# Designed miniproteins, single chains, continued (4): the designs that were tried, part 26

Each design is a single chain, and the fold is of that chain. pLDDT is the mean over its residues in the fold that is shown.

## One batch from the design tools (miniprotein)

Design m12878
Fold by ESMFold2-Fast:
Structure m12878 (fold): chain A 68 residues (1-68)
Amino acid sequence: ASEEEIIDELVERFGISREAAEKTVELTKQLLAGKISGKEAVDTLVKEYGLSKEKAEKMLTLAYIQLS
């Protein structure tokens, strides 16, 4: 899927802002490149967008599957 399609799916499925969805894709790319840990990605979404840990983990998993 394109990045735009992943962003749209994250917004629709999780009811999050487009900004949060774009950040999820960015963090997932960093995770795939080995630049950050999964914990760092989750913590960023929780702190910057007020998301629950569970919701952040589900969003990152969806983006990871689609970008892999």
Scores: mean pLDDT 87

Design m12879
Fold by ESMFold2-Fast:
Structure m12879 (fold): chain A 62 residues (1-62)
Amino acid sequence: GAGAAAAGRAATPAVRAAVDEVLARGPGDPLLRSELTPDGARAVVSGPGGEGRAEATAAEGA
């Protein structure tokens, strides 16, 4: 079995929080970069106001 679906669900709220943080630092178009792993997902948001990071990793075998 794989926890990829659970990792995807967890990544969404974390990504939204990172976007909000970047936007709070300055108006602009945030650049979203995402990477999927077998057990999780990582996302980095960058923009004129700086960089926000969101990281979600599903526990393997939990």
Scores: mean pLDDT 55

Design m12880
Fold by ESMFold2-Fast:
Structure m12880 (fold): chain A 87 residues (1-87)
Amino acid sequence: AAEEIRELARRVREATADNPDGRAAAENLEEAARYFEEGDYRKAAASLTAAAIHAVAADVEGHTEAARIVREAVRRAMALFDAAVAA
């Protein structure tokens, strides 16, 4: 789960390198993966929420493609998080 979230962060960073919200979301996803490995699920969830906020910010600023990429990555990361917490 943590390594899969890191892979999502890497893809967001590559796909949205020219967008500040995309870069910030990638950092938040990397942070979520780290907290998840540490067993700090509250901080992991907070970092995933921060990444989601950056998707909204990018969309409001008219960066629709960057917002779409971040939103999809956060959706996948949240699904991985939910599956791991339920186990």
Scores: mean pLDDT 85

Design m12881
Fold by ESMFold2-Fast:
Structure m12881 (fold): chain A 115 residues (1-115)
Amino acid sequence: DPKQVLQQAIQLLQEGLEVVKKAIEELREKGKLSEEEAKELIKEWEELVDRAIQTLQDALAGRRSIEDAVGELRRVLVQLRGILRKAKVAGASEETIQRLEDIISQLEKIISFLE
């Protein structure tokens, strides 16, 4: 059922945002980002995730296509792959890296199902 998968995607996006925030905080602590750069990056991620969640909620309500929802999930996936690469290079914790990889894997499966 595509609607149940969209609901799972919303929960995954919310969890993913918290993992990304932790990764950004670890990068700041390691001196790879200033406090100002970390705050701006968190804001950009919150705006990206909020837009994706709104599109998924609109798709659940029949106001948007599933194709639009998949498009927003793909945008989030590209950005998640980017932050994962930065986290690995910066020496983020193994826990944070593993959690990011798990979120990416789950999101890829959701996108594959909705196509």
Scores: mean pLDDT 90

Design m12882
Fold by ESMFold2-Fast:
Structure m12882 (fold): chain A 77 residues (1-77)
Amino acid sequence: MLEEARKKVTEFLKTKLGLSEEEAQKLADEMYDATKEALKRMETASPEERKKIEAEYEKHIEEVKEKAFKLSEEIKA
């Protein structure tokens, strides 16, 4: 399941943003590593700590998205 979703994210980055397979895989891996780390941290976290982990995770994912869009713009320009 995780490998299938990683593959779909990689294909999205390649087909919609025009990234190379290597660049798309790097960004997909970064998103996946962030997701796994957040889930692992949440297993032992209090409700307050979970809110902090969620906020940090959302910020990290937004940073990866911005990185992907900037790369896409550079390729199109």
Scores: mean pLDDT 77

Design m12883
Fold by ESMFold2-Fast:
Structure m12883 (fold): chain A 71 residues (1-71)
Amino acid sequence: LAREYGEKYGKRLGVDPKTSAAAAEIALDLLLQGKSENEAAQVLRERGYTPDVILAGLLGAKKALEELKKG
């Protein structure tokens, strides 16, 4: 779920879809643990992700979180 949305937003923003998918999975896991968007973004920065990949990953994670709330 997060991976698929991360790939979609990565492609849309012109970043590597596999890298943005990995970022989306990490971001969703952190958001599900109760971390804020800012905390998730900081973890991704510390892991060496670029700002554009972090944006794509967070967009993917937020979309996946919306779908989980519906199901």
Scores: mean pLDDT 84

Design m12884
Fold by ESMFold2-Fast:
Structure m12884 (fold): chain A 77 residues (1-77)
Amino acid sequence: MKVKVVAIPGAPSDVAALAYAVAQTLGLDKEFQRRLAAELAENGEAEVAVVSEEKAKKLQEVVKTMAPSARIELKPA
């Protein structure tokens, strides 16, 4: 099953770490990382990708470690 991944920073200081964690885990390029950081800073959340449930769970673990006040929400694709 595929799920939509929504990234939400816990604080403005988390934005860079959260964008990096998402891009690194999902194999996304540096331009996507920069755009994601801008979107998170402007909107307080961003829909980042549609991925498998296993990859989404891996991303949640990485984000918990790298940006512990941020969260990843999973929505039906």
Scores: mean pLDDT 81

Design m12885
Fold by ESMFold2-Fast:
Structure m12885 (fold): chain A 77 residues (1-77)
Amino acid sequence: SALEEEINKLVAEIQQLVQQALAGKLSPGEFKERVLELMDRLIELLEKVNPEAAEILRKEKEELEALSDAELAELLA
C-alpha cells in the first residue's frame, strides 16, 4: 500500500541519517533535528496502521529530545 511504502521510505531515511552521523558527516544537533522531524512524520503514519508501534516511537522520540548535543555526541562516538 501507499502508506506502507511511505513508512518504509521514512525508516530508510532515518537509517541513512544514523549512518551519516556515525561517519561524522552530521553534527549531533543536525542529526537530532532531522531525525525528530522524520520521527514525527513516521508517528503520524503509524497511528493509522499500528497504534502500538506509534506509542513506542513517541516514547523513543521523547528520550531523543531529552538528550543534550554532548550526550548524543558520546552515543555516536
Scores: mean pLDDT 86

Design m12886
Fold by ESMFold2-Fast:
Formats: structure tokens, C-alpha cells, sequence
Structure m12886 (fold): chain A 81 residues (1-81)
């Protein structure tokens, strides 16, 4: 039912993200503001796949993620408990 449909959508998001060379969370984030249901999410996902374009993302979310990842291990190293 809904859980199986959601699982299939997640699988398709991961596959599209791999094909576009982006993170699955980036594809999901691009779908979130425009797709408020599983049906709409699938329709938008199919559209993105057909166009072969990366979703329009706000100012480099990868840079923000990288900064957070670098900050975490550095903090752990400084604390050294």
C-alpha cells in the first residue's frame, strides 16, 4: 500500500540522484516544495528524469553540508575525550 509506494518512490529518487550526480536528499528537497503527495512527487520525479536536468538548488547546499561535516570532526578532535 502507501508504504510500498513510498519505498518505490525513494528508490526512484536514489536512482535519479545517482544518474544526475547529486545527493538523494537534494532530489527529495527539490520535490518537497512542489509535491505534497506521493502522486505529485512521482510526477515531478518523472519530469526531472525526462528533462535530464539537475533541480534548481539554492546557493550550493553541498557547500553547506561540507562545512557542517568538516566542523563536526574538527570539534571532536579538539575535545579529545
Amino acid sequence: ETLEEERELVREIVELARELGVLPSEVAGALAPVAHSLEEARRELERLRREGRRPPLPADPEAARRKEEERRPEIEEEIEE
Scores: mean pLDDT 62

Design m12887
Fold by ESMFold2-Fast:
Structure m12887 (fold): chain A 84 residues (1-84)
Amino acid sequence: ARKKIYEIMEKEYEIRSEKTGIKDEEKKKEYFEKFEEEVKELQEKYGMSDEQIAEYLETYLKMREAGKSVDEIDAALRPFIESL
């Protein structure tokens, strides 16, 4: 589960880097640190399992790859939180 989460994080960063043209290693590190804090919050605040977090993040990644807007992604991910 944790390995899957990190694979999703790397793929998401690649999508962002392609879209923005930014390939800054320091910004990548900051991005990963912030994302790890978000994953921790999902575990501690919402009680999500590693499997639930992986499914949440994989859904996010698929929608990003499909070119969905931030609002469309947020709407699709909201049920994961509301079902808890």
Scores: mean pLDDT 69

Design m12888
Fold by ESMFold2-Fast:
Structure m12888 (fold): chain A 57 residues (1-57)
Amino acid sequence: MEDEVILQAVKKYAETLKKQGKSNEEIKKELIDMLVKNGYSKERAEEIVNKALEEVE
């Protein structure tokens, strides 16, 4: 199921941004923008990013 693969990729990217010292708000903005540029709706991108950040935190 494609959602699981995307969630894992977003989690890895979020972890990398956290290691760089970025805030949760900065990470959210970057990940949402990345997903929207790849064809996701803003609402769907926000859901995926919020879930990924919850699992990384």
Scores: mean pLDDT 78

Design m12889
Fold by ESMFold2-Fast:
Structure m12889 (fold): chain A 122 residues (1-122)
Amino acid sequence: MDVILLGLREEEVPVLKELKEYTFHIFLEANPAKRAQQQAYAKELQAAGVKVEELTEENFSEVLGRAKAVLVSDASIYSQGIVLIAKDLGIPVYVNVKNPDAEAFLSLGAEPYTVEDLPKIL
């Protein structure tokens, strides 16, 4: 099953390692320091045998057409375009409660999640 990750947080990595039945399509943040951290977490998931792919402009439409959910993890509000398109397609959108922009994503109709909710919402 396909899941879109908008960013990735360190505290999510242990739980996502148990969710091996999913393919995670990660949209990496544009900020170079955040991007490097999120790439390291993605490699750690891959080393644990989780299917992780980069979400790119080229694969976006195909991945979005089969996505079960969108998780807004460590992405800024500048990622709101993906959230709006997912909502228009009826795809569930969840925002990590620790995201600094969580209130803005909730106003777009995302639902809140904590790391412990991941095995229940997926």
Scores: mean pLDDT 90

Design m12890
Fold by ESMFold2-Fast:
Structure m12890 (fold): chain A 66 residues (1-66)
Amino acid sequence: SERLREIGERFREDLVAALVELAGISRAEARALVDARDWERILALVGDEEFVARARALWEKYVGDL
């Protein structure tokens, strides 16, 4: 569905923004990490608890729209 793709893209964008905020990296670097699914590096930069908490909040935001 077009709407599901749009929601997925918005979730990805918000996740990129969260990485910029939490890790202090550029948006381009954050987007590259998310697009490459480089979760090991993401967790190393941000930390497990903070990343999981932010990802959970974003998921709940978007699940409510589904």
Scores: mean pLDDT 76

Design m12891
Fold by ESMFold2-Fast:
Structure m12891 (fold): chain A 101 residues (1-101)
Amino acid sequence: MSPMSLLAEALLLLQQARDLLVAAVPTLSDEQQKKAAELLKRIDELVEQLNELFLRQAPLSEIVRVLQELVKVLEELVELTGNEEARRLVERARELLRQLE
């Protein structure tokens, strides 16, 4: 996969994760809503990082580091929501990382 295609896929996964998290917020407890707000901030920060890497045509090693953080954020989304779609996003992100190794 080209670095640009990989960045595009990662951005799509983050957008899908953000949509799932926003949809889940009304079903969450007050404590879980605080964790959701922190995850939304982390997702928005990763989107900014990936967009910067895209504009710079960054080396694959930098993309791998951001993808590792993406996997962690998606795993936290699964723990918070228990959503099967979120689990599929984790599997897809891990698959992207495997293609680079």
Scores: mean pLDDT 83

Design m12892
Fold by ESMFold2-Fast:
Structure m12892 (fold): chain A 85 residues (1-85)
Amino acid sequence: SPLLEQLSDLLSKLQQRRVWRPSDVDGMLDLGQQIADLLSQLDPESSEQIRKLIEEMKKNKDDLMKVQQLVSEIIRIVLETSEKL
């Protein structure tokens, strides 16, 4: 499925990113939003969960440990959802 290939590519990009500084968070927000938008067509419930994590990430941009935890949670949701598809 083209949507599954696109999801895999976005997941790989998100997994390869490192949170070294607050400016890295904007790139992770962009990737997370693209993943949520794509998942809205495949699994709306997972998409909604990721959108909530993105909003929490926006509130905590200066807390790099919290951002890393939220990104890990997004990755977990995507992997679990992909196993069902």
Scores: mean pLDDT 82

Design m12893
Fold by ESMFold2-Fast:
Structure m12893 (fold): chain A 57 residues (1-57)
Amino acid sequence: VLEKIKALPEDKRRELAEKAGVTPEQVLAIAEMTGGDLDAVADRLGLTKEEVEEFLK
């Protein structure tokens, strides 16, 4: 998951950040802090696991 979040194009990362109410840099920081655990990333962003997975497809 961490690798997929880091590989997200800027546009997708911005969309994810906007949906979560954070900055794109915070999305990356949260992913790194959680070691890329999808459940932890989703919880930290205030999104569902499924919502985060849709951005990573």
Scores: mean pLDDT 77

Design m12894
Fold by ESMFold2-Fast:
Structure m12894 (fold): chain A 92 residues (1-92)
Amino acid sequence: MKEKIKELIEKLIEATRAGDPEAVEQYLAELDKLSDNEVLKKLRINAVALAHLIDTRRRLEAEGKLTPEQRAAFDREIAEVKKDIEKLLEEI
């Protein structure tokens, strides 16, 4: 169960970054089938937030608009969300 949840969270992050709404909906539905508890709800929220942070950082970098200060801020936020996801995965 735990390994399947990890795989689905990873696929959800990738689908969100790719802008694929059908894949996002599919992975959310698969997660809902496994459990409808607060831990999975928090995992879904954090996975989407992580995908958004990574995509925004990448976009700003590609546009040459990512300052050293912004890069450091994004790296800190990404690291914090990753730690939150890791902690939540231990609760499953």
Scores: mean pLDDT 79

Design m12895
Fold by ESMFold2-Fast:
Structure m12895 (fold): chain A 55 residues (1-55)
Amino acid sequence: DKERKLILKEIRTLYPSLSEEQLEELAEKRMEAIRADTPEAYEEYRAFVEEVKKK
């Protein structure tokens, strides 16, 4: 899945200190937001990113 690999690479570049599990979860959340393409889905993704960054 080329799009998933690209998203994972981008997230890893932005958050190099995150674990592989956290990076995979962020990639899945971003994919969900893109597929849904709703403001609600994008807000959920942003909230998740902030929570993961604080861990």
Scores: mean pLDDT 77

Design m12896
Fold by ESMFold2-Fast:
Structure m12896 (fold): chain A 77 residues (1-77)
Amino acid sequence: DIEEMIEKGKKIVEELLELIKQGVPLEEIEEYEKSLSEEDKIAVQIYGAHTVSKLSNEEIQKKLEELEEKKKKLEEE
């Protein structure tokens, strides 16, 4: 059950990433996300949680630090 939802979410996320790589406008991507069924949205959330949990604490910390630096630099400008 959960494993099927993870696979379903992975497929949807991969399709979204392909759209982003093709340069589809964010507005169209958001409309696509909104058009997903409730089940598909839940599948994406489950896959997202599963994927994040696979990242090492070091990798998560590094991304968090990069985001904080970017935010501070943006607020300074």
Scores: mean pLDDT 69

Design m12897
Fold by ESMFold2-Fast:
Structure m12897 (fold): chain A 90 residues (1-90)
Amino acid sequence: MVSEEEIDFATYVLALAVEGVVLRKAKTEEEQKEAIDSFVEHVKRALERLPEELRPQLLAEARATFDNAVKDKPKEIQEYARKKLEEVEA
């Protein structure tokens, strides 16, 4: 049977995927930075609620989703995204 921890993890991964779509669709620099901040805030919230042992898996999923969402964005936005995610990983 699906455990509460499994449901929570899956829910956070799904929410990260949705945030990634929002970031990919963001057109202006302002919208892109807001979407990045929202994504990072969601990662922080997930890390607070998940068991410590699931943190590496969540961070790997977040990194992959984030990189895919920003790869088509200007270099400055990509660097902003990496810096913000690095602050969460520290």
Scores: mean pLDDT 78

Design m12898
Fold by ESMFold2-Fast:
Structure m12898 (fold): chain A 86 residues (1-86)
Amino acid sequence: VFSDLIAGIIELAKASASGQDYFLARASEIDARKGDWSESKIREELLRQVTELRDSFDRDAAVGLNPRKYNVLADDADNLSRLIKQ
């Protein structure tokens, strides 16, 4: 269900140390527009968003911002990507 996938992205966005406002705004836009998009388009936008979040978590870990926490969040983003691709 796309609503569950979007909720997962919002939770990841809230956990972001870098670019939280950007990620929350993008998740909100996807949620607002999903009714006007094809399933393929929704999945494409969700995958793009979760990939950017995952990269953000890798960067946060690399600069020493609680590496264990951000490595776990990167794994959560990878798992969410697999669910979106189903």
Scores: mean pLDDT 79

Design m12899
Fold by ESMFold2-Fast:
Structure m12899 (fold): chain A 74 residues (1-74)
Amino acid sequence: DEDAREAAARAALLEALREAGLSDEVIAAVEAVLNSDDPEAAFEALLASLSAEEREKVAAAIAEAGRRVAAAEA
């Protein structure tokens, strides 16, 4: 089920972002990117608005979320 997989991936990403210490505002902005008609362009715009530290935390959270989703499917 694609919807269930998408929901699990979103939940894992949002949890990883919270664990990385990102603000609620940045987490909400990532949610908005995931709901965008052009997530790639929206994500590039988000990264351009973030500090270098916030960008590193977002990248680490994405990698961690990917690991969790892969582990849950295996």
Scores: mean pLDDT 78

Design m12900
Fold by ESMFold2-Fast:
Structure m12900 (fold): chain A 85 residues (1-85)
Amino acid sequence: MEEEAEKLEREGALKYSIGLLLEISSETSRWVSERLAAKGSERHKRLAEENRRSAELSEEQSRELLEEGRRLLEEAERLRKELEE
């Protein structure tokens, strides 16, 4: 059971960490998109739209990974609590 809790903890931590990195990446892409859109040229508007789509995809992937990571970490905590009881 201890080894199982450690596996879930490692996997959960990894997924949560990747989720957080994707969240930061999506924020950066949105910021870049806004700055490019403000420049007003057709080329800048196209680049802005590409960065916006990239941000939306990263946001979706981040949400899924953060939820999965949290779930795994919660399960690991429950298993550790059972071992202490």
Scores: mean pLDDT 83

Design m12901
Fold by ESMFold2-Fast:
Structure m12901 (fold): chain A 88 residues (1-88)
Amino acid sequence: MKNEEILKAIEEAEKKALENGSPEAKGEAFIEAGVKVLEIEGKVEEAKKMEELYKKSKEEGGKVAGESREYNNEKKEEYKKKLEEEKK
């Protein structure tokens, strides 16, 4: 199920981020989750742009990581609600 795959990808990225502990590792994990979500949604061009922005952000100190965290939180809540509705 697409919604389940997206939610799982976000949760796995959050788990890895918490385990790594560093702000850089957390940012990287959230960006990986965001790219995965965009790929599952069929937004392949947006996923590629997020990866490119992440590579640039490694040089600039994390702007894209912050944006990716907000995107992932929004999508996590969205797909969590979709899964709950499917159960009803």
Scores: mean pLDDT 67

Design m12902
Fold by ESMFold2-Fast:
Structure m12902 (fold): chain A 76 residues (1-76)
Amino acid sequence: MTRQQQARQLQAQGDALFRAGDLEGAARLYTQAIQLLQPHPDPDALYNLGRVYRAQGDEERARELFERARQAEAEL
């Protein structure tokens, strides 16, 4: 499996945990997906990690991740 395929699988697992309300599990999987593709992470993984932090009440961390997602999208 390529790093890109592995990152997509981690994102899909993170999505499932986020829907189940496991915010800590979702954050861990999205973070792993981001780390696999550094320095060019998937903007969707950054955006979804931001959504997790917003759901946890960490508005500042969420804002940073949403801005990183926007920047990563512009680098494509």
Scores: mean pLDDT 84

Design m12903
Fold by ESMFold2-Fast:
Structure m12903 (fold): chain A 80 residues (1-80)
Amino acid sequence: SKEEKKEKLHKIKQEISELMQQAEDALDRGDKKKTEELLEQVKEKLKEAIEIAKEISDEEKELMEEWLKKFEEYAEFVKK
């Protein structure tokens, strides 16, 4: 159902937030390898969120695609 898809999207958004916090912590410690691993996990979860969002509405899809774009900009900044 649409409600079940919204609940799945909410859970993935929470997982993304947790992984982002872990990535920021790893970056603060200077653990570049762990930071890169966590950022790849965030990217995978964002792509999964976009697929679920597509099944909910175009608006949800656009919001998730914008989050992925902003995340990719952040990840490129962190790599330097």
Scores: mean pLDDT 86

Design m12904
Fold by ESMFold2-Fast:
Structure m12904 (fold): chain A 78 residues (1-78)
Amino acid sequence: SFREELLELVKNRDYDSLRKLIFDYLTKVEKLPKDEANKIANHLVRLAREMQLEGVSDDEIVDQILELLKKKIKELKK
């Protein structure tokens, strides 16, 4: 699942692949413009890194990424 893919990348701290996975989801599945998708992907990767430094669990980081993705998609698809 998409959640399981996010979790593996977060656990491995593979931020480059995490950014690409989020970008591809936003552009190919959600059909968002590439400029907006890049901004969201970069923001969420930065947030994941900050949360990991603060000792937040990998599962909680993924849940936060998914919630913010839903919120951003809803805001842009009006």
Scores: mean pLDDT 88

Design m12905
Fold by ESMFold2-Fast:
Order: sequence, then C-alpha cells, then structure tokens
Structure m12905 (fold): chain A 89 residues (1-89)
Amino acid sequence: SQLEQQRIKAEALVEIAYYAVTGDEEELRKKLKELGFSEEQIELILEEMKKTLEEYSVEEIIEAIKELLKTLPEEIREEALEKLEEVLK
C-alpha cells in the first residue's frame, strides 16, 4: 500500500540520519537491505550521501531529514521522529 511505502521511506531516512552522524556505512547497507532496497539502490543512496556530507554539515542534513519526515502522514512521522531521537546519540 502507499502507507507501507511511506513507512519504508521513513525508516530509510532514520537510518540515513544515523549514517550521517556515525559514518557507519556497513550498518546503513545492512538496514537498507533489510528494508528491501536493491544493491544498486543502496549504492546510489551512499554516493548521494557522501556528496551531501561534503557540502553540508551533519546538523543541516539532520534538519533536512526532519523536515522531509514532516511531509509524511502523522502516525508515520511521529514514530520516525521518535526513532530518530533514539539513534542520534
């Protein structure tokens, strides 16, 4: 369903935020694979994130992810924001 796709997107954004803070590429690869992303999709996400980390601070990236999560349905948004706070330190 559309709602399930939005949940997968939210979970992926939380894991991407964790990667931005920790630099743990192996954990990000593992989590994205568990969420059903292909190896090709994972490589594209990693390439884009490495470029983003060269231009923006981790703080700016986390702020952008929080704003993107706010565009999701309320139930998904609240759960994802709570998970994000737990993984950020």
Scores: mean pLDDT 85

Design m12906
Fold by ESMFold2-Fast:
Order: C-alpha cells, then sequence, then structure tokens
Structure m12906 (fold): chain A 78 residues (1-78)
C-alpha cells in the first residue's frame, strides 16, 4: 500500500514562481518510485512522480500556477 512518508512546511508563492521541494528519505532505498502530491490552500493541484536518489533524497520542482500557500506530501510503497 502507498503511505505518506514526508510532508513539507507550507510555502507562500506568487503566480509563476518556481518552487523546489526537497525531502530526505533515508529509510527508502535509492531507486524507489514515489508520488509527490502538491496542494494549494489544502486542495490537490498536482501529482508529480519522483525517484529516491543515491543520497536518499527526492527533489521535485513545481511552478506555481496561482498565488497561494503550497504544501507537498510524499507517498511511497511500504
Amino acid sequence: PWRVVARSEPVEAKKGEKLTFVFDLPQLPPGTRVVVNVDKDGRLVAQIEGVVDEQGRVTVEFTAPESGTYTATVLAPV
């Protein structure tokens, strides 16, 4: 089953601003596929596939389509 393994702090963004979310996931093997859900003001606006790198990190970039408060949540197969 897919489970939440990490969440970001809320980030304020303006329309067109590029956001970078970085998650340290040392418990997951490198190469693990994850899904990052991006919410704006508590509503899902994007789902981005990611992969855990050799440093145990997942990095996703997202350009804000609208001004608002964005949060990112990582789901992984457990």
Scores: mean pLDDT 85

Design m12907
Fold by ESMFold2-Fast:
Structure m12907 (fold): chain A 67 residues (1-67)
Amino acid sequence: SQAKKAKEEQLLAYMEDLLGRVDEIVADESETKKAIQEVRVLKNQASPEFQKHFDDVLARLQEAAAK
């Protein structure tokens, strides 16, 4: 449906923005924790097909935070 496509486009835009700001986010421990929590909440609300994209974002945040 058109509404589903619009929702998917919004989620992709959100993830692209977040990925572009990963190094900025991980510079602050509180911002890193907030971002991880927010992505986890959104993943739990997403369709199974879309959850993989959130897993990729979480992996990138965790990897950058571990450096």
Scores: mean pLDDT 78

Design m12908
Fold by ESMFold2-Fast:
Structure m12908 (fold): chain A 66 residues (1-66)
Amino acid sequence: MEELKKAKEEIDRLVKEAQELKNRYYQATGEEREKAKQELLDVARRIQELKEKYGIKDPIVLEVKP
């Protein structure tokens, strides 16, 4: 139970980081854009692994929502 709560907190933190990286990717050019893309992919994989491990079925939010 404690592990599940910590996993949800970690996912929330990673989702916020992914949203920032996504925003940076759309605003960046050249090398900075490629770096943001790679970091975004790494964060997305980590979020997916945590969700799969703990059976969390909610969608991953990787985009800034209105």
Scores: mean pLDDT 73

Design m12909
Fold by ESMFold2-Fast:
Structure m12909 (fold): chain A 71 residues (1-71)
Amino acid sequence: MEEEREREEIEEEVDIALAEPSRERQGLILRTTLDRFGMDKEPLVREILLEKGVSERTFRELLNAALGRPP
């Protein structure tokens, strides 16, 4: 597998999610990303969100929404 390409594609999906004004849609996009690349990529998604300037609180909420888990 290509880590560099995989990270690049995940970054694009994250950028699309962050451009959505609705948290529900943001969560849906991130869920679709995790479904495509695997749930084990949650730490990578977290790292990318932090690099994009998203707070720890916000990305926790987004990932919980994406995974359908309660806060």
Scores: mean pLDDT 73

Design m12910
Fold by ESMFold2-Fast:
Structure m12910 (fold): chain A 59 residues (1-59)
Amino acid sequence: MKTFTLVAEAPTPEEAAAKAWEQVEALKKQYPDAEIVSSSISYDAKKKLFTVTVVVKAP
């Protein structure tokens, strides 16, 4: 099994989430059995950016 850490940054949480989920969908097209094991969101006040991190396991 391979573990992928997908990271997306955007000025709004909605944009950061959308970018992260696009990466997840692209990965699932390559690995249909890919499983999401965790997701998190954080805000960096210095950058004024939201970071969405998704951890995915694939065969």
Scores: mean pLDDT 83

Design m12911
Fold by ESMFold2-Fast:
Structure m12911 (fold): chain A 111 residues (1-111)
Amino acid sequence: MSELQQREQELLKRITPLAKKWQKGTASREELEELLELYDESIRLAQQRNDELLVARNLLGRGLILERLGKLEEAIESYREAAELFKKLGDEESAKSALERAERLEKKLEE
């Protein structure tokens, strides 16, 4: 494997248990912040490999974590970037889902 693929496997081993806690609603704020950092690193590695689908999926996941942390403006940015990539890749359903999440948060910030 390339060094990039080895780094991705190391990240996945760290992401998986934290993502499971997040899905169960048992993740602490500190664990969500760690998961966010791991997602940011995963996005950087995926960009280096030109894996646009993985970038889009991780940007959506990043947005969900940021929303839970109350970082709403950063969550909107991640959702919009994910939506543009999903649209570019022909995944209209995922693009629509990400856009609807961004638009809901934008309305809450205007109220």
Scores: mean pLDDT 85

Design m12912
Fold by ESMFold2-Fast:
Structure m12912 (fold): chain A 71 residues (1-71)
Amino acid sequence: SMMERQEKLKEAGEASHRYMDALRDYRSDGSPENRRRLEETREQLDKTVKDAGKSLSDYNRDLSRQEADKL
């Protein structure tokens, strides 16, 4: 249903924001805690993006590439 799609998109958006915040924090302070948070939020983003559908996969892939270039 449309409502279920909207809920999944909202979850993907929230996961994206958390991942971006974690990436920014990791760039500022590469502590083990920030690294762990980055990994956790990346995993959450991947799961929510897959649930929300293919259209968000490219966004997740681009973010993952940016993370890899940083690490």
Scores: mean pLDDT 73

Design m12913
Fold by ESMFold2-Fast:
Structure m12913 (fold): chain A 65 residues (1-65)
Amino acid sequence: DLIPLDPELREAILEAIQKYGESGLTDEMLRELAEKLGVSVEEVRAAYMDLGVNETKLEALKKKL
């Protein structure tokens, strides 16, 4: 991917996935992340889906945490 996610957004999503499970992020959790990062819920959801769909990339980023 040539357009990386904001590092803070990426890290926050990965930390949430690690705590709640990669399929356990609810709409409320996405909203909370959006509020903390000053972005829309749709943007957080898109980033979460991008990370979750790309399993290889997600696992590499998880090791960073």
Scores: mean pLDDT 64

